# Designs tried in a protein design run: designed miniproteins, single chains, continued (3). Part 107

Each design is a single chain, and the fold is of that chain. pLDDT is the mean over its residues in the fold that is shown.

## One batch from the design tools (miniprotein)

Design m11708
Fold by ESMFold2-Fast:
Structure m11708 (fold): chain A 119 residues (1-119)
Amino acid sequence: SERTREIVERLARLLLEEPGRVLGMSERELADALGVSVGTLRRAAREIERLGEELGVPFVRDPSNPFSRTKSILLKAAIALLVLRGAASQRELGELLGVSESTVSRWVRHYRPVVEALL
């Protein structure tokens, strides 16, 4: 939906501007920063998951993920959007987020079809 696209786009911008702050945010703080309700954030994450299922790319829960399911899905979609638009490289995002470039590459590969379907 248009609202889910806008949320992912706003999150992508915020992540580039204030990566450390975004990583430390709760779902409520993230919703406030994006100008939406927590319920709207959760609906956006569910829409992204549904699109992934429709495209034959099921989202497997990552047990090493320290974030809520909602925050994790939205962050990975925002990361994929940044790479897809050439706004940041996989290496730059890895450095900003404190993860390996290969981890970012895996997230981009998984979320890219879903983000393309949102655009």
Scores: mean pLDDT 80

Design m11709
Fold by ESMFold2-Fast:
Structure m11709 (fold): chain A 89 residues (1-89)
Amino acid sequence: PLEVEAHGEPTSSLEVTVTVTFTPARSPAKIAVSLLDEAGNLVESKIVSPDAETVTFTFTAKEAGPYTVTVIVASADGEARASATVTVY
């Protein structure tokens, strides 16, 4: 089974650092990470094909406050989803 863990941490200013840790199947995986505002509107998204089980993403928010990070990992064994909340300063 595929496991996914997502953590968002605010840096100084409007920067957000997200670390995604996953256990991929033997098949190639894709990771999609999306930053959503308090109302659930999409701010930014990134998609990568990782070569390691831990991947770090950096986003820039427009306003300070609470955001939600959603993560989707897709592989031949199926799809895993995770989410985390993050506060932007």
Scores: mean pLDDT 71

Design m11710
Fold by ESMFold2-Fast:
Structure m11710 (fold): chain A 90 residues (1-90)
Amino acid sequence: MEQYKEAMKKVDELGKKALESDVKEATKLGEEGIKYADKLSDQGNSNNVKAYISSSVAAAHYREYLRNPSDEEARLNMTKFMSRFVSSVL
């Protein structure tokens, strides 16, 4: 339980930074968040942490897509991270 709370607190900080960052930095912060999820022994808790950080990274890619709507890569990455969020629901 404590490890899950610590992981969620850390990915909350990383997610907030990702929302204010460019796509490249947001993706890097997302990778850091996933590492915290991988340290959790409970698969459900791990998936919840991954869902949270993935949603923040998807939002950063969506912001980039809105700045350049012809950017297919940003649109695909947004969809990919949103799909990961959906697959992580209980």
Scores: mean pLDDT 73

Design m11711
Fold by ESMFold2-Fast:
Structure m11711 (fold): chain A 74 residues (1-74)
Amino acid sequence: SSMDIRREVQIQMRIIGLETEADLLYRQGRITPEEYAKIMKKIEEAKRLIKEGNLEKAEKIVDETWDEIQRIQK
């Protein structure tokens, strides 16, 4: 539906934000290569869930990953 497409686009925009922040933190040396790899794996899982149509679980993983990045930034 058009509502599901809108929700999917919103989640995808948040994923782009996560990728940008993770890449920035890694380039600044603020996270380890192992921490970066773990964050990127969560992002890939969220993308997979979107392709499977599981928007609720994708959104939850995106929320949890943003919380993790925010804790690192503090």
Scores: mean pLDDT 87

Design m11712
Fold by ESMFold2-Fast:
Structure m11712 (fold): chain A 83 residues (1-83)
Amino acid sequence: MSDEEIEKEAQELFDKYDTNGDGTLDREEFKKALKDFAEKHNIKLSDEVIDNIFEKYDTDGDGTLSREEFIEAVKDIAKKYNL
């Protein structure tokens, strides 16, 4: 996939799972968004891998990811799984 395609999919997933409209994804919303991405691309993500990625990008320790942090997390997964 191109970086542009990954960014578009990440933005669509963010908007879909930001159910509270607060402009962030909490851990539960993030997990659902990543599982949706994984199902679309036929990859298997364990809960442990998802939790590790969340902790990597939750630099503030507030328990949420911004849109920009989420896009970078999705790009990290896409590179790891050769998408």
Scores: mean pLDDT 79

Design m11713
Fold by ESMFold2-Fast:
Structure m11713 (fold): chain A 87 residues (1-87)
Amino acid sequence: MLHELVAQKTETGINVKKGEVITGSVTVTSGKDGKYKVTLVARYEDGRVEVSTQEVDAKVGDTVTGTLTVKQDGVIKELTLSISREV
């Protein structure tokens, strides 16, 4: 199914350890009140990719938080937080 991207935030160059919880937040700036998917993607310097997806209830203007638990020590080259809804 297609998803509408509502908001996205990207960060780079993060040193992490196994078991560390990475938290990202983004504000719902448009759309409707309801269910959104929050996806956090960590792309590592060694080529690994970790993905966490959470479903949250949010209103326009709310700040939603995604979390990712790191599986191995490393350096995150790119961390992207996206919020989307099913259309």
Scores: mean pLDDT 74

Design m11714
Fold by ESMFold2-Fast:
Structure m11714 (fold): chain A 73 residues (1-73)
Amino acid sequence: GAADAIAQAADAAKQATDAQKEYDKNPSSKKAAIYMGRKLRAIGYGLQAQFLGKGAEASAALRAGGLPVDIPG
């Protein structure tokens, strides 16, 4: 449901933020790829929540996880 998608978006955004911090500490192509993959996963959950009519809540969840991405409402 939408609540599950929002929760997954928040958790995935936190994981993306953690990967960004690891990249910032010790930059490498491998860490950049991990960050990109986690960011795309978080956006995917955000889009799933949007398709269920919860785009604004998805954007808020992504921002709460530290990922500055807005899902179109």
Scores: mean pLDDT 81

Design m11715
Fold by ESMFold2-Fast:
Structure m11715 (fold): chain A 70 residues (1-70)
Amino acid sequence: DFSSLNEEQLAAVERLRAVIAETPDDFERIAAEVLRLAPHLAGLSDAQLRAVLAALPEDHQERLLRLLER
């Protein structure tokens, strides 16, 4: 449920979703956007992050989640 997110977190989610919709097969582009948005995305739960990434293949989801595990 994204209704609990602040404006910056919601903007980060919407930006990431837009990039995924535009270039779903471009892992490098999506990973670069995840890293740029990491300060806002780090505030999301694992379930919220997986929901944002649900349109991507499972291997891409796991790789992107690992970028946020630091």
Scores: mean pLDDT 79

Design m11716
Fold by ESMFold2-Fast:
Structure m11716 (fold): chain A 55 residues (1-55)
Amino acid sequence: SPAFVERLRRRIAALEEYKKKLEEQLKKDPNNSFVKKQLAIVDELLARLREALAA
């Protein structure tokens, strides 16, 4: 479904933008455990969404 693909692309784009903000925060505070944990969660979600988009 084109609508399903469009929703996945929007979710991926939003998560990529959030990841950029987290990476910026981590550059300012490399020992921030919360930011490191959030980056791991975002990377896992992005991987799953990209797999769903490729299927």
Scores: mean pLDDT 87

Design m11717
Fold by ESMFold2-Fast:
Structure m11717 (fold): chain A 64 residues (1-64)
Amino acid sequence: MVVVELKVGNGVLRVEVDGDEIKVTVTGELTPEEAKQIEAMKPLAIQTARRLQELAEEAARLAE
């Protein structure tokens, strides 16, 4: 499981990846500009969380 949390002003973008399940949560009071930033960050945050999960599995396989 991987969790990525990003704060934008008073808003928080949280992306949780657990296997094939992805949960995206946005909390806080957002201005229109902050909402636009969160929209742009959502796909990047999801990709990052998935990559971190894959890297964690890779590291386990390499027996660090």
Scores: mean pLDDT 77

Design m11718
Fold by ESMFold2-Fast:
Structure m11718 (fold): chain A 96 residues (1-96)
Amino acid sequence: EDDEKLKELIENFEKLLKEYETMLAQARAAGLPPQVIADIEAVIDYIKKVIEELKRYLETGELPGGLTKEQVIRHAERVIESAKAFIEWVKAQLAA
């Protein structure tokens, strides 16, 4: 059950990563402020780290120090929600 949910979360993060890479290219082409470009790059780096941590857990069964599987899933879900909100904000900047 939880391992299936973790696999779904990894797929969702991989889809978000592709969307963020596309958005980064659009933001650069549109000449958005350097700080916005840096923020997009920081989110991309963070998503990559989360994918690596989730894949490591599925491979080894080892959780990040002191966290439960439920806490890891909840944190991942919050990261996805925040990442989607930032996409909508950047799209609004691109449309202005």
Scores: mean pLDDT 82

Design m11719
Fold by ESMFold2-Fast:
Structure m11719 (fold): chain A 75 residues (1-75)
Amino acid sequence: AREELLRRVAEAAEKYAGPPRSVKLTDAEIAERLAKAFEDAGVPYAPIFRELAEKNASLDEIAEATRAVMDALRA
């Protein structure tokens, strides 16, 4: 279950926030895509990324939040 969730989140993150130049997403759009990815993966962290999108968080903040969530899922 845990490994499957981590894999699904990683795959969704690569798909939604993958090579940004190819997709040309804004930081807010990337945060929304990550929220959708976490929701689809069944983890309770989607609201964090929606909040980041609403406050116009930088890509660095979004990346740090993603790493924190991945670390929490590993634990």
Scores: mean pLDDT 68

Design m11720
Fold by ESMFold2-Fast:
Structure m11720 (fold): chain A 80 residues (1-80)
Amino acid sequence: SHQRIIQRMSRIMDRVDAGDVDGARQLLLEAGFSEEEARRIINDLLSPDPEVRHEAVATIGRRLAEQEGLLESLRRRQQE
């Protein structure tokens, strides 16, 4: 759901804002990013360039939306 995506995004951003890099990395790994991707995303979120930060947020949002879509598809298969 959209609310679940927002909640997951907020948790990631809260950890980044708190300087909890390990916590942010763990949530990104749970979202299906690799260690290398998670490190790049965190570096981009900490960038002084607002465009780079915006693209990082969009990348996370896209992944969270894709993961919610996969969970919905799995629920539909249980009804077949």
Scores: mean pLDDT 82

Design m11721
Fold by ESMFold2-Fast:
Structure m11721 (fold): chain A 118 residues (1-118)
Amino acid sequence: SAASRARRDAILDAARRLFLERGYAGTSTRDIARAAGVSVGTVYRHFPSKDALHTAVSLRSLDERIARTDTLDSAAMVEISLSSMITTEPDHRDDLLAKLDEVSAKVDALVAEQAAAL
């Protein structure tokens, strides 16, 4: 139900905030329940353990990062840059090197964004 989904999302949001603020060891399921405005039993209904909750928070963060990368069309921009490089005349070596540096920078940015999502 929509109400069940909203409670699950509230628990995930509260857990993410508390894990970021206090760390995994410093955060109890009771603190998460209080912050989410639900009972401890409600938290365990959605997540069987604190480890399962932590995993769900991490996966949600990764999904949000992947969705942001897709929205920015970063992969399409890299492909366009590569296509432009292939069609460059041989007489413009410095321009070709500049385009290679631009593509390399875009690839490094995508790799860094993917690493930050983990």
Scores: mean pLDDT 70

Design m11722
Fold by ESMFold2-Fast:
Structure m11722 (fold): chain A 86 residues (1-86)
Amino acid sequence: MQELEDEFVERADKLEEQLKKQGASEEQKQQVGIDLVREAAKAYEELGRLKLAQKLLYIIELYENKDKLSEEELRERIEEYRKELA
């Protein structure tokens, strides 16, 4: 489980470097990040870690709705999930 998380973090770092070299916009970088987290959620579902997969999908939903939520509301929801992840 932890090894899978480390793998996705490493992939995210490599993609970030690649996108910077290509001159990708912040919007493109964000979309790649969202897609990577979605891929991670699917991998956790395959491993039977449904609760963790659900949490990752919720983080994506919060991020995609960032502009529709106040900064305070977004912060509160992220904080609730961080407490459950710990």
Scores: mean pLDDT 67

Design m11723
Fold by ESMFold2-Fast:
Structure m11723 (fold): chain A 65 residues (1-65)
Amino acid sequence: SSREQVIKEVALSVEAIAAGADRVRFVGDTAVVDLRGKSPEEAEEMARRLREAAERFGFGLEVRR
């Protein structure tokens, strides 16, 4: 399970950074993502996509701006 969790953390981090996240951290089962979206609409869309990705891997998501 630990190995599977590391793989999921890496996969989510790669997706988040590719989507434009500045930083990704993991606190337990929660991904903490720092977004540098300047428009509210862009930031909201990015946060929604990252939440969907986090759910696919079984993580909670916390977005910080």
Scores: mean pLDDT 77

Design m11724
Fold by ESMFold2-Fast:
Structure m11724 (fold): chain A 81 residues (1-81)
Amino acid sequence: SAAVEKAKELAKKYLAEYYNVPEENVEVLKITKNSDGSYSLVVAVKLSEEETKIAWVKVGPDGTIEILFEFTIKGEPKLFE
């Protein structure tokens, strides 16, 4: 849906700016719509060839974005294939 694609786009732009990486390094792995109209996303952010950050993100119905939790993986996981 258009709302799902907008939520993904907002999260990709926000996380690209937050982690100072190009948007092409940000991939939404999962998106779930919550009963309150917000979206919960799991996003992979490729920081380098050796470092990927996984973030749990909430996109509010007003477009506000919150990073709920994050961790870093060393190495290149096959999350984008």
Scores: mean pLDDT 83

Design m11725
Fold by ESMFold2-Fast:
Structure m11725 (fold): chain A 91 residues (1-91)
Amino acid sequence: EELDKLLEEAKKVLKEAEEKGLPLVALLAKKAIELIEKAKKGEATLLDIEELLGLAGIVLGIANIEGDEEEKELAEKIIEILEKIKEILQK
């Protein structure tokens, strides 16, 4: 049920990113959704998560340079989702 919760949260971030025209966050949200679907099938690895966390960190850095608070907040939300997936996979 926790992965289903995170999937719904990631879908909400995707919708918000698409509505606000934030393509990098939309890409992160799509990749997070794919990762959660893989995790639900028992196919996700810690490496998959670390790679996507790295990408999310880059997007957050870009948002900070641009001063885009909306992009920053949504990128931080994706990072929170990814950290929770990592916690689930480590148990």
Scores: mean pLDDT 85

Design m11726
Fold by ESMFold2-Fast:
Structure m11726 (fold): chain A 90 residues (1-90)
Amino acid sequence: MLEETKKEGEELLKKVEAENAEAAKAVREAVARAEEKIKKNPEKAAEYAGEEQAKLFKEAEKFGEVADEAKAAGVLLLRALLLEKEKELE
């Protein structure tokens, strides 16, 4: 469910931003980089999403208490991006 996954990710990102703006920025930058790469090569969407998820997980470790929420927001938003691309192919 694309809409539900995206909404859940966006709501979690809002919570992360309220507690740590740097953590929220890291999530947004990871999603934006994945989206830009996928736009250039849609057939590698899963690979690019996985790459940015791995980078986000490493970076999120520095955010302490919000690290898990930042990781979760990133996973949900990257999954929503993949679901959007899958829907475009139907």
Scores: mean pLDDT 81

Design m11727
Fold by ESMFold2-Fast:
Structure m11727 (fold): chain A 75 residues (1-75)
Amino acid sequence: SEAERHTRLGREHYWVHADPEAALRHYLAALELDPDNAEARANLRTVLDELAPASGTSRASPELTARARALRAEL
């Protein structure tokens, strides 16, 4: 499925390309297509915590961070 493709691309960007912001965008896209995707839900939490930790400075754009946090709150 398209959601599974986005989940796979998210993993590739995070682990192979060391691009957590691109990974976050793909996990967001996967969850917009399939909100029940357990892998995308778990990986969104992990990548968001790395890019925008509660005790640290966000390394993602403010818009992307806000969108990801809003979606995570509904998971």
Scores: mean pLDDT 78

Design m11728
Fold by ESMFold2-Fast:
Structure m11728 (fold): chain A 66 residues (1-66)
Amino acid sequence: EEKEKEREETIRFVADSLRAIGLALELGIRTGDKELMDEKFKEINEAVKAGEDLQALVDRLEAELR
């Protein structure tokens, strides 16, 4: 059923986008580095505009926070 697949893809994209933004904010808070945070926001914005899979970006941000 196409509607379920579209819904799942949309939810995943939105969830990954929000998660990436949250991770970038946490990185900025932990480091106190606003420039680093702004750089991560730029990467997220570019990936979102391109319609790219954000999972790899989320994984990278999580690794930097570990």
Scores: mean pLDDT 75

Design m11729
Fold by ESMFold2-Fast:
Structure m11729 (fold): chain A 94 residues (1-94)
Amino acid sequence: SINDVISQVDQMISQMQSRLLQSQTSDQAVQIVQDFMQQIQQIINTMTPDDRQVVLDHIGSRFNQVIDQLMQTHDRSTVYQVQSVITSWMIQIS
């Protein structure tokens, strides 16, 4: 079900968030987010457009929480680069 996919995605986001908090460089942070995006792309490519939109809306909301936490642990440049990568990707897959 879509709720099972959302639960799986939440676990993947939590794992990504943990890795982001441990990242030491902007390049590491960007790579962690890009790896997550590649995994999510494989999941959403198997979904209907309607189900895809629900999952993407949920991911967008969760990313806002991730960015808020990243602002407390990383410099402005790293946060901006991560936000830019996320925003660009969300536009491409919408």
Scores: mean pLDDT 87

Design m11730
Fold by ESMFold2-Fast:
Structure m11730 (fold): chain A 75 residues (1-75)
Amino acid sequence: SMEELRALAQKIQDWIENTIAELLKRLGLPHTRENVAALSREFNEHMKQVADAYGLPEGEVEMSDLMRAVQEALG
């Protein structure tokens, strides 16, 4: 259902936000909007390269759509 897809998207958004926060902490960088945006861009670019290299199937949910939703959530 659409509600299940939204719940899954939210889970993925939460996971990526937490991952970015932990990476910034490990790198000793301040958790600022600018740093989050920069890391989100790098993460999105890397995920596109990984998806392409490993031929991930066109599934029920497009990875580009999920990454866009995450970028929108992070601002």
Scores: mean pLDDT 63

Design m11731
Fold by ESMFold2-Fast:
Structure m11731 (fold): chain A 95 residues (1-95)
Amino acid sequence: MEELLKEAKELVEKHYPDILAMLRAFNERLEARRLAAGVITPPSPEEQAELDARLEKIARDFAITIALVEIQAKHGVPREVLDKLYEEIKKELEK
C-alpha cells in the first residue's frame, strides 16, 4: 500500500497541472462565448473564486482517477485495493 500510495501521489502531481490548465482554458472559452452572446453577466470576484475552487477540485478528482487507472494497468491490483488507495490519496491531497 505505501509503495502504491507513493506512486499514485507522483502520478497525481504529474497530471494535475495539465488537467487544471485544460479545464480553466475550456471554462474561460465557454464564459467568453456566453458573455458575448449576452447569456450571462460577468461573474463577481466572489463567484470567480468559487468557480476556481470547483475547477481545482474537479482537476484533482480527475488526476486521482487517471493515476488509479494507470496503477491498475501497471500492477493489476483488485478494485478493493484501488478504492482504499483512492480514499488515502484523496485525504493526503486535501490537506
Scores: mean pLDDT 77

Design m11732
Fold by ESMFold2-Fast:
Structure m11732 (fold): chain A 75 residues (1-75)
Amino acid sequence: MKLEEGETPEEAARRAALEMGLVDVESVGYYEKIGLGLVVARDAESDNEVTLLMLFDEEGNIVKAEIALEHPPLP
């Protein structure tokens, strides 16, 4: 996924999660040294908490996004 003009890697990660059908994006972490993003959000249909892993290139573009973990909300 390409970074939009003026968009930060964290903003791109939030946008990617929303485009994947996730809601309530709670946290976005970006680890520049390893090109890794972590997004915690919720799936609107299942109400499950979803953790996305995203890989970034040197320009901040998302080159891979995948669900790393999905589980019911924990107490």
Scores: mean pLDDT 73

Design m11733
Fold by ESMFold2-Fast:
Structure m11733 (fold): chain A 95 residues (1-95)
Amino acid sequence: KLSKKELDDEIDESLARMTLSVVRLTDPSKVDEQQMVSMINLLIKKGEEAESERVKKEIARSLKELADLGLALPNPSKELLEAAKKALEKAKELE
């Protein structure tokens, strides 16, 4: 029997992977910066709630890659820059 905690951990790990995949599949010229900020904030919250080392490491990896992708945009907004900074700080905490 899968416990609720184990199910929640698998959902959070899948969410982190899917979030990164959506951004990677989007052309850089079509990236919605507000959507990226929302995704980063969601993963930060999930990282804070996570108890599993495996889930924490997966969220940390996804946050780091999302921050790198956001910073690689030609003219990132102030909100995206601040979200990327928070993502990198949270990723270091979760590693």
Scores: mean pLDDT 74

Design m11734
Fold by ESMFold2-Fast:
Structure m11734 (fold): chain A 118 residues (1-118)
Amino acid sequence: MVREASPETLERIQKILEEKTGAKVKVLRAQLIEVDGTKYVVITVELLEDSENITKKPLKKGDRLVVTADENGNILKVYLIRDGTVTPLKIEDLSEKFKEAVKEAAKLIRESKDWVPA
């Protein structure tokens, strides 16, 4: 089953990411996904400005990240989408501030009662 976070939840996640990393971002999507009894959190983020605070390598305006985490916000995989190319990122290349922001965002998503109607 897939549940889509409400616009209010997306705004809260965006604020968490901005406050923790200092990066200017737009949260495009956040989902709670359940597969075979296991819950996953998927967050899609777009960079509104160039940033050095999300990964050890600088990201550029317009870059999108698709982050998959477990229900506790431990990041399992991250994909970078740049100019239509999808590149997997190493978890070790993510900043600690970004990892902390994702843990807080995952908790918010998990505890949310505000979901987009089916």
Scores: mean pLDDT 84

Design m11735
Fold by ESMFold2-Fast:
Structure m11735 (fold): chain A 100 residues (1-100)
Amino acid sequence: SIEDKIAEIKAEALRLAERLVAQGRSAEEVAEAVVTYIYTRTLDLFPDLPEEKRKELVERLKEIADEAVRRAEGRSPEEVLRVLHEMVERMAEEVKRVLE
């Protein structure tokens, strides 16, 4: 189902974020990697997604990433991880929105 595919994208994006944080990557590097992952995986699973919806999705994912990077500035490692988890949650909701 669409819901199952979105749940898998979200789960894999969370694993990616946690892995990159564990490797010492910055919040900006993690956010950029997660945007790329979610966007490309969404297009792979939903290749018929119209160009208009693709543009809306990438714009919104970048906005969410930029907000998360700003919120992560000067935070503890635990708070950075919480911000990045919230970022992935919001990105998954945007994927769901453009697919409906």
Scores: mean pLDDT 89

Design m11736
Fold by ESMFold2-Fast:
Structure m11736 (fold): chain A 74 residues (1-74)
Amino acid sequence: SELDEVIAQIGEAIDNNDFETFFELAEKFLELLRKENPELAEEWEKRIKASKTRSEQLSEALEALGKYQELKRQ
């Protein structure tokens, strides 16, 4: 799915320390997640927007990604 492709690209951006691409892909991930699970997407959009530092935004985005991957495996 397009969501799975974006997740793979996010992993590559992290491996390459490309944070600009990571944040762009994280936004796209949330847009796609909103169509599949709007409640989950809304929760993490709220948390990311409330984050005061890039480090906090990165942490919240990684948590959202990990939670989605775990739900998909279950």
Scores: mean pLDDT 75

Design m11737
Fold by ESMFold2-Fast:
Order: structure tokens, then sequence, then C-alpha cells
Structure m11737 (fold): chain A 98 residues (1-98)
């Protein structure tokens, strides 16, 4: 259904975000990861809790790597906010799966 489609698109955005991070494009990685979380929230609204969990976990890992590597305090702050949002998505999805 549409929930699976949103998760498939989010996974592709995460792959592209990892490639951007590997190139040192921290702002590009952040933008792509943010869009992936938006799609995970849409999937969550459609009842795809497992997909939302997987995307949120991958975004948390990506943000942890970005935070460790960036020297830009604005990029770091935005990544910390996105990591927090991904943590909320993860928590809500786990609660609804139970």
Amino acid sequence: GEGEEFIARARELIRRAREALDRGDFRGALRLAREAIRLAIEALKLGNYEGAIEVAEEVIELMDELIARTTDPEVRFEAEILRGLAGIVLGVARLLLD
C-alpha cells in the first residue's frame, strides 16, 4: 500500500544521504534525511509502524555520524534536532506496534 511506498522512498533518500555524507555534503545529507523522516511520519499515519521504526533508526545513525564529522555549529544543531525528531517517531511507532 501507500505506507510501503513511502518507506521505499525513505530508504532511497537515506541511501542518497549516506552518499552525500561520504562526499562531505553535510547540508545535502541533512536535507535528504529530513525528507526521509517526513515520509516515515506519513507511513506511520497509514499504520506502517515497522517501516517507520526502521527509517527512524537509520536516520538516528546517520545523524550521529554527521554530528561527529561536521565542524559547522548550525549544521550540528539542525542534525541534533532531526535526531530528536527521529527518536520521537521511533518511540511513537514502538508504542503503537505494542
Scores: mean pLDDT 90

Design m11738
Fold by ESMFold2-Fast:
Structure m11738 (fold): chain A 83 residues (1-83)
Amino acid sequence: SSKEAMEEMRAFAARVRAALEAANDAWFLSLSEETQDRVLAALYRKLKEPEMSYDELSEMTGVSKATLSRVEAKVRELLPDLE
């Protein structure tokens, strides 16, 4: 509901998407825009709520636990200063 929270999420999504595009991540780029948005939302949620399990995120987003874990690892590799 806060404008600042929405702007932060959009900035995060834009930064991560740009990094994955620059790295030419074939898997991520092969996804539909809807699935890309779900993956980015799941990664944002995990960063804000680290206590949330991959099981819960998988159920909420429809993205597999293995996929969420792999993409998080790749994003941290591409953006090591991500906070």
Scores: mean pLDDT 78

Design m11739
Fold by ESMFold2-Fast:
Structure m11739 (fold): chain A 74 residues (1-74)
Amino acid sequence: SMEEEERRRRAEESIANKDDLKAQAELVGLGYAERYGPEIGEKAAENVYKTAQKDPETGKLLAEMAERELRAAR
């Protein structure tokens, strides 16, 4: 519960910093964690971070999708 609260707070902070690659990756990771669990969320965040470093545009799109999923999961 506290872990969820902390991650949610980080997600809100990350949304405010959409241009930050780490923030983009964290948003995607949180979206996946909400649906599939923390292990898959962590892997998703790692993959998005690497993708965003090579292609920031794709990273931003993935973060926007994750934001939608995170909001819809409630």
Scores: mean pLDDT 70

Design m11740
Fold by ESMFold2-Fast:
Structure m11740 (fold): chain A 95 residues (1-95)
Amino acid sequence: SVDEKLEEILKKLEESKDLTVEELRKLIEEFYKIIKENIDNLSGDEVVEYTKKLKEILEKKMKELGVPEEEINELLLELEIEEGVMLIETAVKKL
């Protein structure tokens, strides 16, 4: 299930206490890959909800790792842009 795969990555991000910034990036890439490969099976609302959960977990984890606030804000903005692109793709495919 797509939901099971996405929730598993979110759980790994939230529960892992010793993730490096590189490992965080890998999990983010894997998360978006799953969404993009399954975009035809996801509603826009589901994409928004999953991306919101990802952003909340990442902000918390990056702050715990001592990542500068400017770098955290840049990453969160990049994730927001990517979400917008995926939402447009979802809408176009319904036409």
Scores: mean pLDDT 78

Design m11741
Fold by ESMFold2-Fast:
Structure m11741 (fold): chain A 94 residues (1-94)
Amino acid sequence: SMEEQIKEIEEELKKALELAKKYFEQGDSEGGVLVIQITLQELAKKSDPEIKELLSEARAELAKVMRDKSLSNEEKLKKVEEIIKKLLEKIKEV
C-alpha cells in the first residue's frame, strides 16, 4: 500500500541520516552524503513514479550540497537534514 511504502521510506531515511551523521562527525561529509544518496537510489527502485520523482529531486539537491566548497561539514549536515525533512513532508502529501 502507499501508506506502507511511505512508512518504509521514512524509516529507511531516518536510519540513513543517523549513519550519515556518524560520517560527518568523523569529518567525512562525502561519505555522509553518499550514504543518503545510495539509500534514496535503492528506495527509488521500489517506489511509485510520483515518489521516485521526489527522491530524484532530493538526490539532485544533495549533489549540490556535496559540490559546494564554500560550506563547512557542519553546514553541509544541516542542509542534508533540511533536504530530508522537506522530502519526507512532500512524500506524505502524495
Scores: mean pLDDT 86

